# Designs tried in a protein design run: designed miniproteins, single chains, continued (2). Part 89

Each design is a single chain, and the fold is of that chain. pLDDT is the mean over its residues in the fold that is shown.

## One batch from the design tools (miniprotein)

Design m7072
Fold by ESMFold2-Fast:
Structure m7072 (fold): chain A 91 residues (1-91)
Amino acid sequence: KSAEELAREALELAEKAIELAAAGRDEEARELALKAIELIAEAILKADPSKVPEAIALVLRAVGMELDGASGLELAEFALEKAREVLAELA
């Protein structure tokens, strides 16, 4: 997959995670949000292999949010924000 394809897939998963969180399915929202964050990190590296520190920082921030007790909605909102940022850079 291209960086743009990975970022679009991440956006779709993040949007679905928001919908699940709104439906009270917090654990399912959390799982999809984390998957979206993984795809965003892959998209960053696919677009620019020199951005390893940026990709690592993104994943560590998501892990930190989980450890701090962030909700599935909070993780989904974070994933959506980051997917949009990466897609804007690729456009």
Scores: mean pLDDT 86

Design m7073
Fold by ESMFold2-Fast:
Structure m7073 (fold): chain A 88 residues (1-88)
Amino acid sequence: MKEVDKVAEEVKELAREVLPLADPERQERIERLLEVLDREEDPVTKAAISEGLAEEVARIAEEAGDEELAKRAREAAEEARKLKEELE
């Protein structure tokens, strides 16, 4: 599996875990980002979307008090950002 695909799958999993903690407006935003990420084939754009989605997951998890999910999401966001910089 390509590194960017691995990070994207990790971020998708984190997003699914945070959905029950999010309000309806944030749930719709996350679902839209998941759909876009699933359709994206450009590695740089895929990494950028993964970074943004992971950051959103981290914010929601932190607000909900899920420190473990927030930490995992922040780590995924940093990994996605690093990959984006390496691919540019």
Scores: mean pLDDT 83

Design m7074
Fold by ESMFold2-Fast:
Structure m7074 (fold): chain A 92 residues (1-92)
Amino acid sequence: MEEVVKPNEELLEFLRTFGVEEEELLLSDLLSLIIQGAIDNRLLDPEDINVVDLSGTELGKLLEVDRLNLDDIKGLEELLKKHSEIFLKELP
């Protein structure tokens, strides 16, 4: 089964600032967009490239976290699911 997510209204407004117009995304695509947005905004911890410092950022406020660990992909997926509606599609 492929997981499709519809981000909540606040997260969708944030994604629109990056030119994302889709209301429903693959969870993997949403995760990639969030990680790329953090890199583009230079939010990576200079001591650890696998850690994103979200303290004081709009994204940190939206996700209700001050820090992301990029090594914990499953934890990041669960975090994004908490701020989204989840749709399961059966693969043929």
Scores: mean pLDDT 72

Design m7075
Fold by ESMFold2-Fast:
Structure m7075 (fold): chain A 74 residues (1-74)
Amino acid sequence: SPEEYLLRFLERALELARRHGQEDVAKMFEEAIEKLKEGKYLEAFRLYQQAVERLTPEMAAEYRRILDEVLAEA
């Protein structure tokens, strides 16, 4: 389902942020996951967008790989 796909993607993005020590970005992904689980899709999407805008160049490259891998599984 789209929700399962989004949850998997957000969980992997959260792991990425944690590995890079980006606590601010990690918190945004954590909140996005929480909102998604609550059915608050617009709030989840806004938090996701804010997190993506704050990715470092190194994180952006790994984020792209995660996105491509999750899309291949869908």
Scores: mean pLDDT 81

Design m7076
Fold by ESMFold2-Fast:
Structure m7076 (fold): chain A 76 residues (1-76)
Amino acid sequence: SIGEYVEKAREALLNKDPAAAVEYLEKGAKLLPDDEKLQKAVADAREALKSDSEEAGEKLQKALMEAIRLLERYTP
């Protein structure tokens, strides 16, 4: 479920594993293919994860938070 993917993404972030967080958010986004903002946020997070720069880290955090916020709108 979408809520399970959001929960697992948050757990991954608490464990300092942003790669796992992106993977769970990508799974949630696959359930909502018509949500263009969510697709963009998840794609931005995946792209930012490929770079170890400080700028990429800031983009990653912003994209992860946006994807979680968008997915949470579909959960109680």
Scores: mean pLDDT 84

Design m7077
Fold by ESMFold2-Fast:
Structure m7077 (fold): chain A 90 residues (1-90)
Amino acid sequence: DDLIKESQRIFKELGQLFVGGVSYMLLMTGSGNIALLRQAGDEKAAREAEEILREAGKENLSNKGDPNKQTQIVADATGRAGRITSDALS
């Protein structure tokens, strides 16, 4: 329950920074991973991953007219957040 609720909270808060396609998938995956980190008790990793997601969302919104740049921003953020999540849950 708490995992789902936290994931939904992050998704709602950051949803306006992400639009369609791969950007939406990053938001969905990122929200779930941050919620999982918080459930595991790793607040430091959760905050770091949430900040990466938030900054990626801001950059993505600033580049809404450049699909290639948006794809690169999403790929870079996914890699960075994925490493934090993988390392914390290992």
Scores: mean pLDDT 73

Design m7078
Fold by ESMFold2-Fast:
Structure m7078 (fold): chain A 107 residues (1-107)
Amino acid sequence: SEEADRELFEQIRKLIDEGEKVANDLLEQAKKTGDKSLLENAVRVVEGIVDGALALAAQLSPETQAEVRDYIIAVLEKFKEKIKELFPEHQELLERLDAMIERVRAA
């Protein structure tokens, strides 16, 4: 049902947006305090969002699954740019995000 697909897509989008906010808050706190554990926690929050969103999206039509993947990729690229700006020395995190983007594309 297109109605059911749209409703679940909006729920997934909201979960992604809420998790992006948490991850961004952790990045800003990591920059302010120098606490590397907060930076690692920010990346783990993003990994959890990706895994959770893809698992929920498995119930959607193939067309709507593609829209979820595109939304996740856009969020990941935005998060990558924020890490590049705030933590340019952590190239390993950018590589980890690139691997995550490729995993989402392959899903």
Scores: mean pLDDT 88

Design m7079
Fold by ESMFold2-Fast:
Structure m7079 (fold): chain A 80 residues (1-80)
Amino acid sequence: VLELVERLIEKAKEAGAPDETIERMRKLVDEARASTDPAERRRLIQEAVFLAVKAVLDYGTDEQVEEAIRLAREIGEALA
C-alpha cells in the first residue's frame, strides 16, 4: 500500500504541488514505514493520501484529479 501512496505523491508533484507540501507527505510515509502500530500506520497513510489528493485538487488538471481519486480509492481498498 505504501508504494501506491508514493505513486499518489508523485502525481501531486507532477500536478505542481510545492516542494514543502511534497516533503510533508513523504515524512508521513516514512513515519508509517517506521510504525509498528497498525492503527497509527493507517492514520498516517490516510493523512498522506488526504494531503496528496488536496494538492492535486489545488494544482492539477481535471484529468490529474480523476487519476488521484482512482489511486486514493485503490489505497482505501488495500487498507480495508
Scores: mean pLDDT 82

Design m7080
Fold by ESMFold2-Fast:
Structure m7080 (fold): chain A 78 residues (1-78)
Amino acid sequence: REAEIEELRERIRELEERLAEAVADPSTPKEEIAELARELGRALTEAYVLLAPDEAEAERIRARGAEVTAADLAAIAA
């Protein structure tokens, strides 16, 4: 699980950098930004699920995945 968390942490960092680069370029298509945001949200959800102490918390984190992705997109647009 620690190795899986480290791999997800690295992927999250790479996705954050790619998303930041896409947002910094005003000509980047909205679809591309949305796709990167979804991938980031999915990776974050996977990391939190692996860190969850029990199944109930894991389910709660999965349910919040979509909301987190939407909030992330709003934050980078600000």
Scores: mean pLDDT 68

Design m7081
Fold by ESMFold2-Fast:
Structure m7081 (fold): chain A 97 residues (1-97)
Amino acid sequence: MPKIERSVDEEGRTVLTITGPPAPDSEFEKLLKEELKTFKPGEELVIVFDRSQLLNDKTGEFLTNEEVIKLLESVGLEVLEIRVDDDGVVTAVVRKK
């Protein structure tokens, strides 16, 4: 089961790092919705995960950057910035709606 770990970056933003085995986008959505209940509207945070951890329930393929943005928006986040490094680590700077 995927897990969320909290830390703080050098700018003082909360960082949510998602760890654990690959999970369907529906499980990831549920996990994020629960975690985001502790954040205030307008609060900026960073979400970090490996692309290989997130599967599309309908296709079985790893999510595209556009599908990741749609997932984050579906849980009540505005995506300000998204980066994917050469190792497939996704870093999304987001704001709670």
Scores: mean pLDDT 76

Design m7082
Fold by ESMFold2-Fast:
Structure m7082 (fold): chain A 73 residues (1-73)
Amino acid sequence: SDEDIEELATLLMNPDVSPGFVMAAARSRGLPLDRALAEGLIRLAREKGKEAAKEALRVLRDQGPEALRRFLA
């Protein structure tokens, strides 16, 4: 949902967030994430901010983890 995207993007903006925690939070919301994708999302959020992280999370939700992997490349 849009609320899940907002909550996960907010989590990605936390400078102390770990990839393992991001994976757990995403999986609890039905979004499949491996460690490499979680690390890529954290990096994107740090470099380009919350709106870029939301765009990436929408790619994951709507198109799946393979599409997210291409988006983060």
Scores: mean pLDDT 87

Design m7083
Fold by ESMFold2-Fast:
Structure m7083 (fold): chain A 71 residues (1-71)
Amino acid sequence: GEKEEKIKEAALKAGASEEDAEKIARGALTMAQSGMSPEAVAGFVAAGVLAAGSSREKAEEAGREIAKIAS
């Protein structure tokens, strides 16, 4: 959906691969839909982006942006 595509774009911009970006997008949306806090969603995204090999700065920025989109 529209939110999933925007989240994928943000994850890709942060340095995630296509495969990791899809996983991050689905995970973030599932967490938000399950009523998890924006902080929990941001933390999940930041961890995923870091695991993909990006910097902490890019990971934290992506986490904040994606949590806002998913909410």
Scores: mean pLDDT 82

Design m7084
Fold by ESMFold2-Fast:
Structure m7084 (fold): chain A 74 residues (1-74)
Amino acid sequence: VVEELIELAKKALEDPAYLYALAVLLQENRDEVEKAPKEKLEELIEELERVVKTSSGPAKLLAEALKKEVESLL
């Protein structure tokens, strides 16, 4: 699941709609993501940070919220 979240974050750089898919997948699989290796969670945070830096408006707010949620799992 965490690998799929990382892939969605990378795709969100080209199409911010992928952030909604990421949000849904994260919510439905939160317990599994929380058990993921720290290294994978850090990789996901890095990819979400890239989306935050390249996005604006609602997409940026969603990416920031998702990054904060994943950081809370560390």
Scores: mean pLDDT 82

Design m7085
Fold by ESMFold2-Fast:
Structure m7085 (fold): chain A 58 residues (1-58)
Amino acid sequence: MEIEEKIKEIKEAYDRALAEVDRLIAQSTDPDEQAALHATRDSIRERAEKEIEELKKK
């Protein structure tokens, strides 16, 4: 049960983090900043996916 709860928490944190990054992208007027935020979004997604897969293999 703890592992399933951890996976849910990671997914919820991931969704919130992506929503916040998307808001920052929408607010940004600097294309270099927007590009960096897009890279951050992709990094968050990859990190969450790897953490979930590691927990599933445990």
Scores: mean pLDDT 79

Design m7086
Fold by ESMFold2-Fast:
Structure m7086 (fold): chain A 57 residues (1-57)
Amino acid sequence: SLEDKMTQAINYAFAGDLDKARALIDEIRKQETVDSLEAGILLGMALIALGVAESIK
């Protein structure tokens, strides 16, 4: 599901697999629609996680 993909992107970001996190977030943004509050929150968390992980490299 969209939520599962977003959760996986967050997990990749925190694991330090930034390339995988970026690729998955890019895929989600191109192919999926964010039309629920839960999906919107998860997308926000994925983007924040990626940003934080990148800032501490």
Scores: mean pLDDT 69

Design m7087
Fold by ESMFold2-Fast:
Structure m7087 (fold): chain A 83 residues (1-83)
Amino acid sequence: SEAELRARAEELLKRLDELEEKAKQIIKDPILLTKLQMRILAGKTNVYVALRLAKKGKLDLARAQLDAAEHTLELIESEIEKL
């Protein structure tokens, strides 16, 4: 449903914001931090696209965009854990 996709989107945005704050605390290289922030912004863009698609009733496409955002989040989390 649109409501379930909205709830998932809100949770992903919260997790992406928390990940950015964690990255700022751990990553001392300004170039690496900037590149990571750009990847987080791309993930947030996927979430906003998903919300727009859900509003238009394109629920399967919206879900795919949220899956892409979650995959981006998981990759960045894994990379930070290896630091």
Scores: mean pLDDT 88

Design m7088
Fold by ESMFold2-Fast:
Structure m7088 (fold): chain A 104 residues (1-104)
Amino acid sequence: SAEEEFRRWLRETEGVEVRVEGVDERLYELLLQLHANRGDSSVGAPLRAELRELLRGRRVHITLHASTEEEKKEAEEALALLKEALGTEDAAGVRLAGVELVEE
């Protein structure tokens, strides 16, 4: 399933680190649900609202590492999904900090 593929991808992609103080497990749960339902805005909208509320007033640190072109593409797709889910400065009280792609 898309959920299992996303969970496996997160686990197998070395250097994907998403840190939010006190809510790491729930953050991953919401991201997996958003990925599984990314083509359905009626399901995605309430999940995005919950994610924004969960992260209100918190800092999000995202670090991605890629060693191959394939890994880089997957990391970029994940980063785009995270940015879409979290929003920009216009998302109430949510900011992306430490967003970087590291190639080694």
Scores: mean pLDDT 58

Design m7089
Fold by ESMFold2-Fast:
Structure m7089 (fold): chain A 74 residues (1-74)
Amino acid sequence: MSSIADLAGKAAYSLGFSLEQVNKLANEVQKILEEDPSASMEEAVRKAGKKLGLDDKQIEELVKKAKALAAEEA
């Protein structure tokens, strides 16, 4: 199954983010989860988005899409 970082990257790609933004988001999510393994996917994506300077609306859309993709893989 895809990692949380992979799901975040797929979500960003599906929402029309640039390849550079997709890679930055996936890497930041992975780093957050390495520092806090107890963080949920939603928490990791929100923290990564805030660190990358994304708007609250963009962050919530990423969280929703990542959750939908995770459900499809389950």
Scores: mean pLDDT 80

Design m7090
Fold by ESMFold2-Fast:
Structure m7090 (fold): chain A 74 residues (1-74)
Amino acid sequence: SSEIEELKEKLKEAVITIAKEMLAAGVPKDRIRAALERFIDYGLKEMKEKYGMSDEELEEIRKELLEILDKVLA
């Protein structure tokens, strides 16, 4: 649905923005990664409960978000 796509885009934007802000604040990359992995996992749990998304769909979103995070932290 359009709501799921909008939420996915907002989640990507949040990961990029938060990671960049934490880098600018001098937070070590390993701590940024750990914090944002927890943030992503929490967001995916809420998406599962609220929208009834499959574990396969959630795993795809998780992989995309972690790839984006790794690129920002590279």
Scores: mean pLDDT 85

Design m7091
Fold by ESMFold2-Fast:
Structure m7091 (fold): chain A 81 residues (1-81)
Amino acid sequence: SMEEVREKVIEMLKKALELHKEGNLEEAQKVVAEIDQYLLENGVPEEVRNRVAFMAAKAIQSSPEEAEKLVEEAIAYLKEA
């Protein structure tokens, strides 16, 4: 279901944020790629996929404070989508 897809993506976003805060950029990048692929495989609309993937990618390239804000915005967007 879309609710199960949303819950898993939220979990993956939180994991990417944790890895970024730990300085594990390689694993954070891998999780971001997995988010994009998971959304694609589950038929999530392109607009939603592109926005979530963009915010996730930007988060792991940002300061910890900005990364937290971007992940929170991505989660809020997913709950409304």
Scores: mean pLDDT 86

Design m7092
Fold by ESMFold2-Fast:
Structure m7092 (fold): chain A 84 residues (1-84)
Amino acid sequence: PKLIVTGENGEVTEIEFSESDTVHEVALRLNEKWGITVGELTEALGLSPSATAKELVEKLKEKGGSVTLYSLVSKQTLTLSVEE
């Protein structure tokens, strides 16, 4: 599965992950590019950093398929969704 990160200008970035990856590992990739912290991602999803990426996908579906996070580094709101 892929995490799809959409910027305010419609720019799309794909992050590939395994369902066995942790929310912490996914968040580190978001932090590297956009400065989004592990805490910001876990708070937005209501998950532990040790939760699986499978649980991340399920939580995103519960929230209508996407969540929004503000990137201080890129100074924009990012929309996170999942492609299976």
Scores: mean pLDDT 81

Design m7093
Fold by ESMFold2-Fast:
Structure m7093 (fold): chain A 99 residues (1-99)
Amino acid sequence: SSDDDIRRARDSIRRMRRTTEQVRSPDMRRLGFRTVRLLTQALDAAQNRDYVSFSRLMSQLNRTVRQLRDTARQNGETDIGQRIVDLATRAARSIRRLV
C-alpha cells in the first residue's frame, strides 16, 4: 500500500542518515547527506504528484549514487558505501511505487 511504501522509504532514509554519520571521509559523508536530501525531496514530490520534480530528482539521485560508489571504492570504504547504496535503492524503489 502507499502508506507502507511511505513508511519503508522514511525508514530507509533515516537508516541511511545514521549510516552516513558513521562515514570517515568528508567526501563520502557529503555524498551520503546529498543522497538523503534528494530522496527526501523525491518522496515529497511523489506524495504531491509532482512528477516533473520527481523525474529530475531521481536523475540527480542516480548520478549522486554513482559518485558515492566510486568515492567509496577510492577511499576503501566499500562496505559502508554499499550499505548506503542499498538503503538508497530500497528508498527509491518504495518512492517509485507512489508514482
Scores: mean pLDDT 91

Design m7094
Fold by ESMFold2-Fast:
Structure m7094 (fold): chain A 66 residues (1-66)
Amino acid sequence: SPHEALVERLLAEVRRAAATQSLEELARLVVERQAEARAAGVPEDLYGALAAEMGALLDAKAAAEA
C-alpha cells in the first residue's frame, strides 16, 4: 500500500540518521517524519508501529552516545 511504502521510506531515513547524525538531529527528524506520516493519513496501527520503532532508534542512539 502507499502507506506501507511511506512508512518504510520514513524508517529508512531515520535509520540512516541514527547512524550518521547527532542525537539532536535524529530527534528533530523523528518529530518531522512522524508529522509527515500523520499528514499523509497513515492508519493508527501503522503509525503506532512507526512511532515505536523511531522511539527505539532514539533510545539506542542516546545509549550509544552516553
Scores: mean pLDDT 86

Design m7095
Fold by ESMFold2-Fast:
Structure m7095 (fold): chain A 71 residues (1-71)
Amino acid sequence: MPSPEELIKKVLDEVREALKKGESMEKVRQLFLKKTNELVEELSKRESPEQVGNTLVTLSQEYQKIVEELS
């Protein structure tokens, strides 16, 4: 099963591809929210709420860096 770090990378890679493809910021945000919900559902099956929360903080910080770099 993928690690929290692998799930973060997957979400961020999809965000990067959408931005490089010229998708609008609204579509990129909707994609990020959808993929974040999928990540939460997967991690909640095997990780504690605290670990899921920590993963979401990391994901949000890395998402902001990508948006700043590519938008």
Scores: mean pLDDT 82

Design m7096
Fold by ESMFold2-Fast:
Structure m7096 (fold): chain A 110 residues (1-110)
Amino acid sequence: NAMQKANELTKKGIELLKEGKYDEAIKYFREAVELYPDNPVALTNLAIAYAKAGKIDEAKEVFDRLEKLAERNPNNYLLWLAASRAAYHIGDKEKADEYEKKANEVIKKL
């Protein structure tokens, strides 16, 4: 099951990220995204890991993917939250605030 394998890789990546092992964390998150390209948790943590490793251009490319996924699935509040968190970590506070508001508006329309 690709989704379950992606979740396992994502959890391992998060452990490495907490340990400051950014390059190793990136490898795990990249493999998770290869298996499940639309996983918001894997994509968010990949953007964060790239940003913390100083790989800002790669972090922005992952953020662009999250932004496009959220725009295609505008009623999925988890994608707006993922895009918001990625924007925050790459230093785009305006987009972080905008996408958090979009997520909250989706939640209110339950």
Scores: mean pLDDT 88

Design m7097
Fold by ESMFold2-Fast:
Structure m7097 (fold): chain A 77 residues (1-77)
Amino acid sequence: SLAAQAEATAAGAVAKAKQLSKEKLDEVVARQLKDIEEDTELPEEVKELAKKVLEAAAAGDEEAAVEAARKLGELLE
């Protein structure tokens, strides 16, 4: 399911984020947030959940990242 794939992707993103320096992580997060906000094709609810996944992953909160990704995946099914 899309929800299960989103959860696995979010867990992987948290693991990768932990390997980055703070400066590099902040740069990547800022770029991804900008890309999400500037996407004219995504519904607002998808953007909100995508931003929540990214912020949780950047904070190292795997549980919050996976939960937000699950909701995003369910919304896209």
Scores: mean pLDDT 76

Design m7098
Fold by ESMFold2-Fast:
Structure m7098 (fold): chain A 95 residues (1-95)
Amino acid sequence: MEKKKEELKKAILEENFEKALEILRELYEKGEHELIIEVAEEIGKEDPEKLGKLLAYLLQKGEYEIARLVYKGAEKAGTGKEALEIAQKILAENS
C-alpha cells in the first residue's frame, strides 16, 4: 500500500491524471477510501492547484464518488474551496 500511495502522489504532482485515475479506481474498488482521502489531504496542503486539476479531470470522467473522496481530503487540508474554484474554472473553459 505504501508504494501505491507514493505512485499516486507522484502521478498527481506530475499531472499524469490518467495514471492517477487508474490507481484511484484500484484503491476505491479495494475499499481503501481513507487512503485516497489521506493522499488528497497531503497534496491539498502542498499543491492545491494540482488537486483542483485532478478534481476537474475526475468530474470530466464521471468519477463522482472518487472526486467526493478527493474533495474531502482537500477540505481536511484547509484548501477545499481553492481546489474547487480551480476545478470549476477548468470545467467552464472546457464547456
Scores: mean pLDDT 86

Design m7099
Fold by ESMFold2-Fast:
Structure m7099 (fold): chain A 100 residues (1-100)
Amino acid sequence: LLQTRDTVLEIADGLSRGTLSDSELASKLSSLVSSSSRPQLEELLESLEEEDKRQPSATLASAIAILRALLEGETDPAVIRKLAIDADVDLGVETIKQVV
């Protein structure tokens, strides 16, 4: 679980920073799915959702979006990338509103 969590958070951070190519994302997602069972991914999702409820963050929102997509059977890295970035952007907009 700890290694799986770290991998998902690293993917979410990389997508937010724009440092992951689609091929790198596909490789990391394939590795994540092959090294983790569905129950392990479900347990990680519940853990991250609880953490996000206590202390919301853009990285957690992106990680949750990635795990939900994988559990729903999404394998297209472009779709997963869009979901993760959309979740991160929503929190970024709220932060900008607080500065104004």
Scores: mean pLDDT 72

Design m7100
Fold by ESMFold2-Fast:
Structure m7100 (fold): chain A 117 residues (1-117)
Amino acid sequence: DRAALEARAAAVEEEGAKLNKPAARAEHLFMLAVQLGDPAALEAAMEELERENKVSREDVETALRVVREGASEAAISRLSDKTLHLMGLILRAEAARAGEPTEKQIRLGRYLERRYA
């Protein structure tokens, strides 16, 4: 709910301040919004990602679609580095929400691990 998101956002801001990384804070807020499944929280997190990480709405929407619906490895290889990074964050958030990743999510995680590890 909104109050829980606000309380968690305050905790993430405190953590982000200790790391001195506004971009990392924006990513944590985005992951929380994905876990909550709240469209308003997701909209707010997308605005923060645009300000701090220079990530467009289209990058976020593409990453969400690919993680949830799947795509070929050839199609994924053509995505921007920002979109691929967001896919990793979404995979972590969806796993935390659902408890167990799907086969498509496991394949995406392995691709991202090879790409960015």
Scores: mean pLDDT 70

Design m7101
Fold by ESMFold2-Fast:
Structure m7101 (fold): chain A 70 residues (1-70)
Amino acid sequence: SEEEIKELIEEIEPEIRKLLEKAMPDASEEEIEEMVESAIKHIEENAKKYGVEETKKEVKNILKEAEEKI
């Protein structure tokens, strides 16, 4: 549902932002914001097409793998 997608985005947005800030210290605040917005838009569209649960699992796995590399 739309509410579930909104909850997913609210949970994940801060984690994506923090990860990008750590992974790309040379990036400007504007560049990070653009990347966050792009990622959120993609996640929202995927959740609408493939379902919230599957999208949540994939995003969480990507975030975990990326955090381990920082």
Scores: mean pLDDT 80

Design m7102
Fold by ESMFold2-Fast:
Structure m7102 (fold): chain A 95 residues (1-95)
Amino acid sequence: LPLGEQLVRPDPELAALLRRTTGSTRETWTLRQVIQALIRHAILEGLFLPGEDRDIIDLSGTVLGRILGADRVDARDEAGIAARLLRHATVVAPP
């Protein structure tokens, strides 16, 4: 499967964040759905840097920053975000 279509089961901390941001209580997500939900959360919380760095998310002091293990991430780096998220999610094998 393409990376974005990979099914994952978030750990309790990531699952709690997804529930707060999306209102969904689903147990499994595609990795793309997780990334899109977290980017939407970052937009709503005003975490994007201003100006030329507007694709960079400042995660310092946030729950999301603790989950991703980073103070800043590039919202365009879907693969890098995915790699960080996989530390907090179990991959569900496709049938």
Scores: mean pLDDT 79

Design m7103
Fold by ESMFold2-Fast:
Structure m7103 (fold): chain A 78 residues (1-78)
Amino acid sequence: ELEELLEEIKKEIEEMIEELKKEGKEIPKEIVIFIGFDEEGPRYQVIFKNEENYEEALKKAEEAAAKTKKYEKYTIKL
């Protein structure tokens, strides 16, 4: 179910941000989430705007999502 998947995504994002804070690394100003649906169920990718290969990661995520019958893109500003 989409609601359960969103709860998992939020938990992973919170854990990743906490790890970045603990390591003294820069917190991303924006996070992009792609959620796609295929025959095996929902799949997702989380992309941080401040990662070195952001443009390439974003393109790959969009291409992967476009292969599913339905996909959604969320942008979260921090």
Scores: mean pLDDT 71

Design m7104
Fold by ESMFold2-Fast:
Structure m7104 (fold): chain A 65 residues (1-65)
Amino acid sequence: GEEAAKAAREAMLEAGASEGFAEAVARSAQDGNATGAGTGVHIAYSAAGRPEEGAALAREISEMV
């Protein structure tokens, strides 16, 4: 729910994602879409050159959804 959405938004912004992309991923987490939230975090962190950190965060956020 709301905690997963907050964590997803914060993780996305940390990776340098746009506010729009961060809100879209946070909305996926809020709506119970674990796959959407995890995939968004993976994409953002891979683009930032941080794929291993992105994988860990995607798993953590998906488990909160």
Scores: mean pLDDT 84

Design m7105
Fold by ESMFold2-Fast:
Structure m7105 (fold): chain A 81 residues (1-81)
Amino acid sequence: MDEWGYVDPDTLLEQARIGIRTMLATPSGGIRGMVAQGLYGVARTATSHGHLDTVDEMIELAREAGDELGVLALEKGRREA
């Protein structure tokens, strides 16, 4: 609880937006896989700090963008936190 002041949900959501945009701009499956690993980490961090609403917003954003790999990575991060 004492460390929650160092985790800003707005910053985590912005990191997810950047990741999703990067994946959609990239035709390379390898680079998309690397960015998906980053999205997993962002969702896991948000979930671990109790920002479940933020993680749900990240997943919705990825779905609206058509980033299927991003959705899977974010859901896995939420589940494994």
Scores: mean pLDDT 80

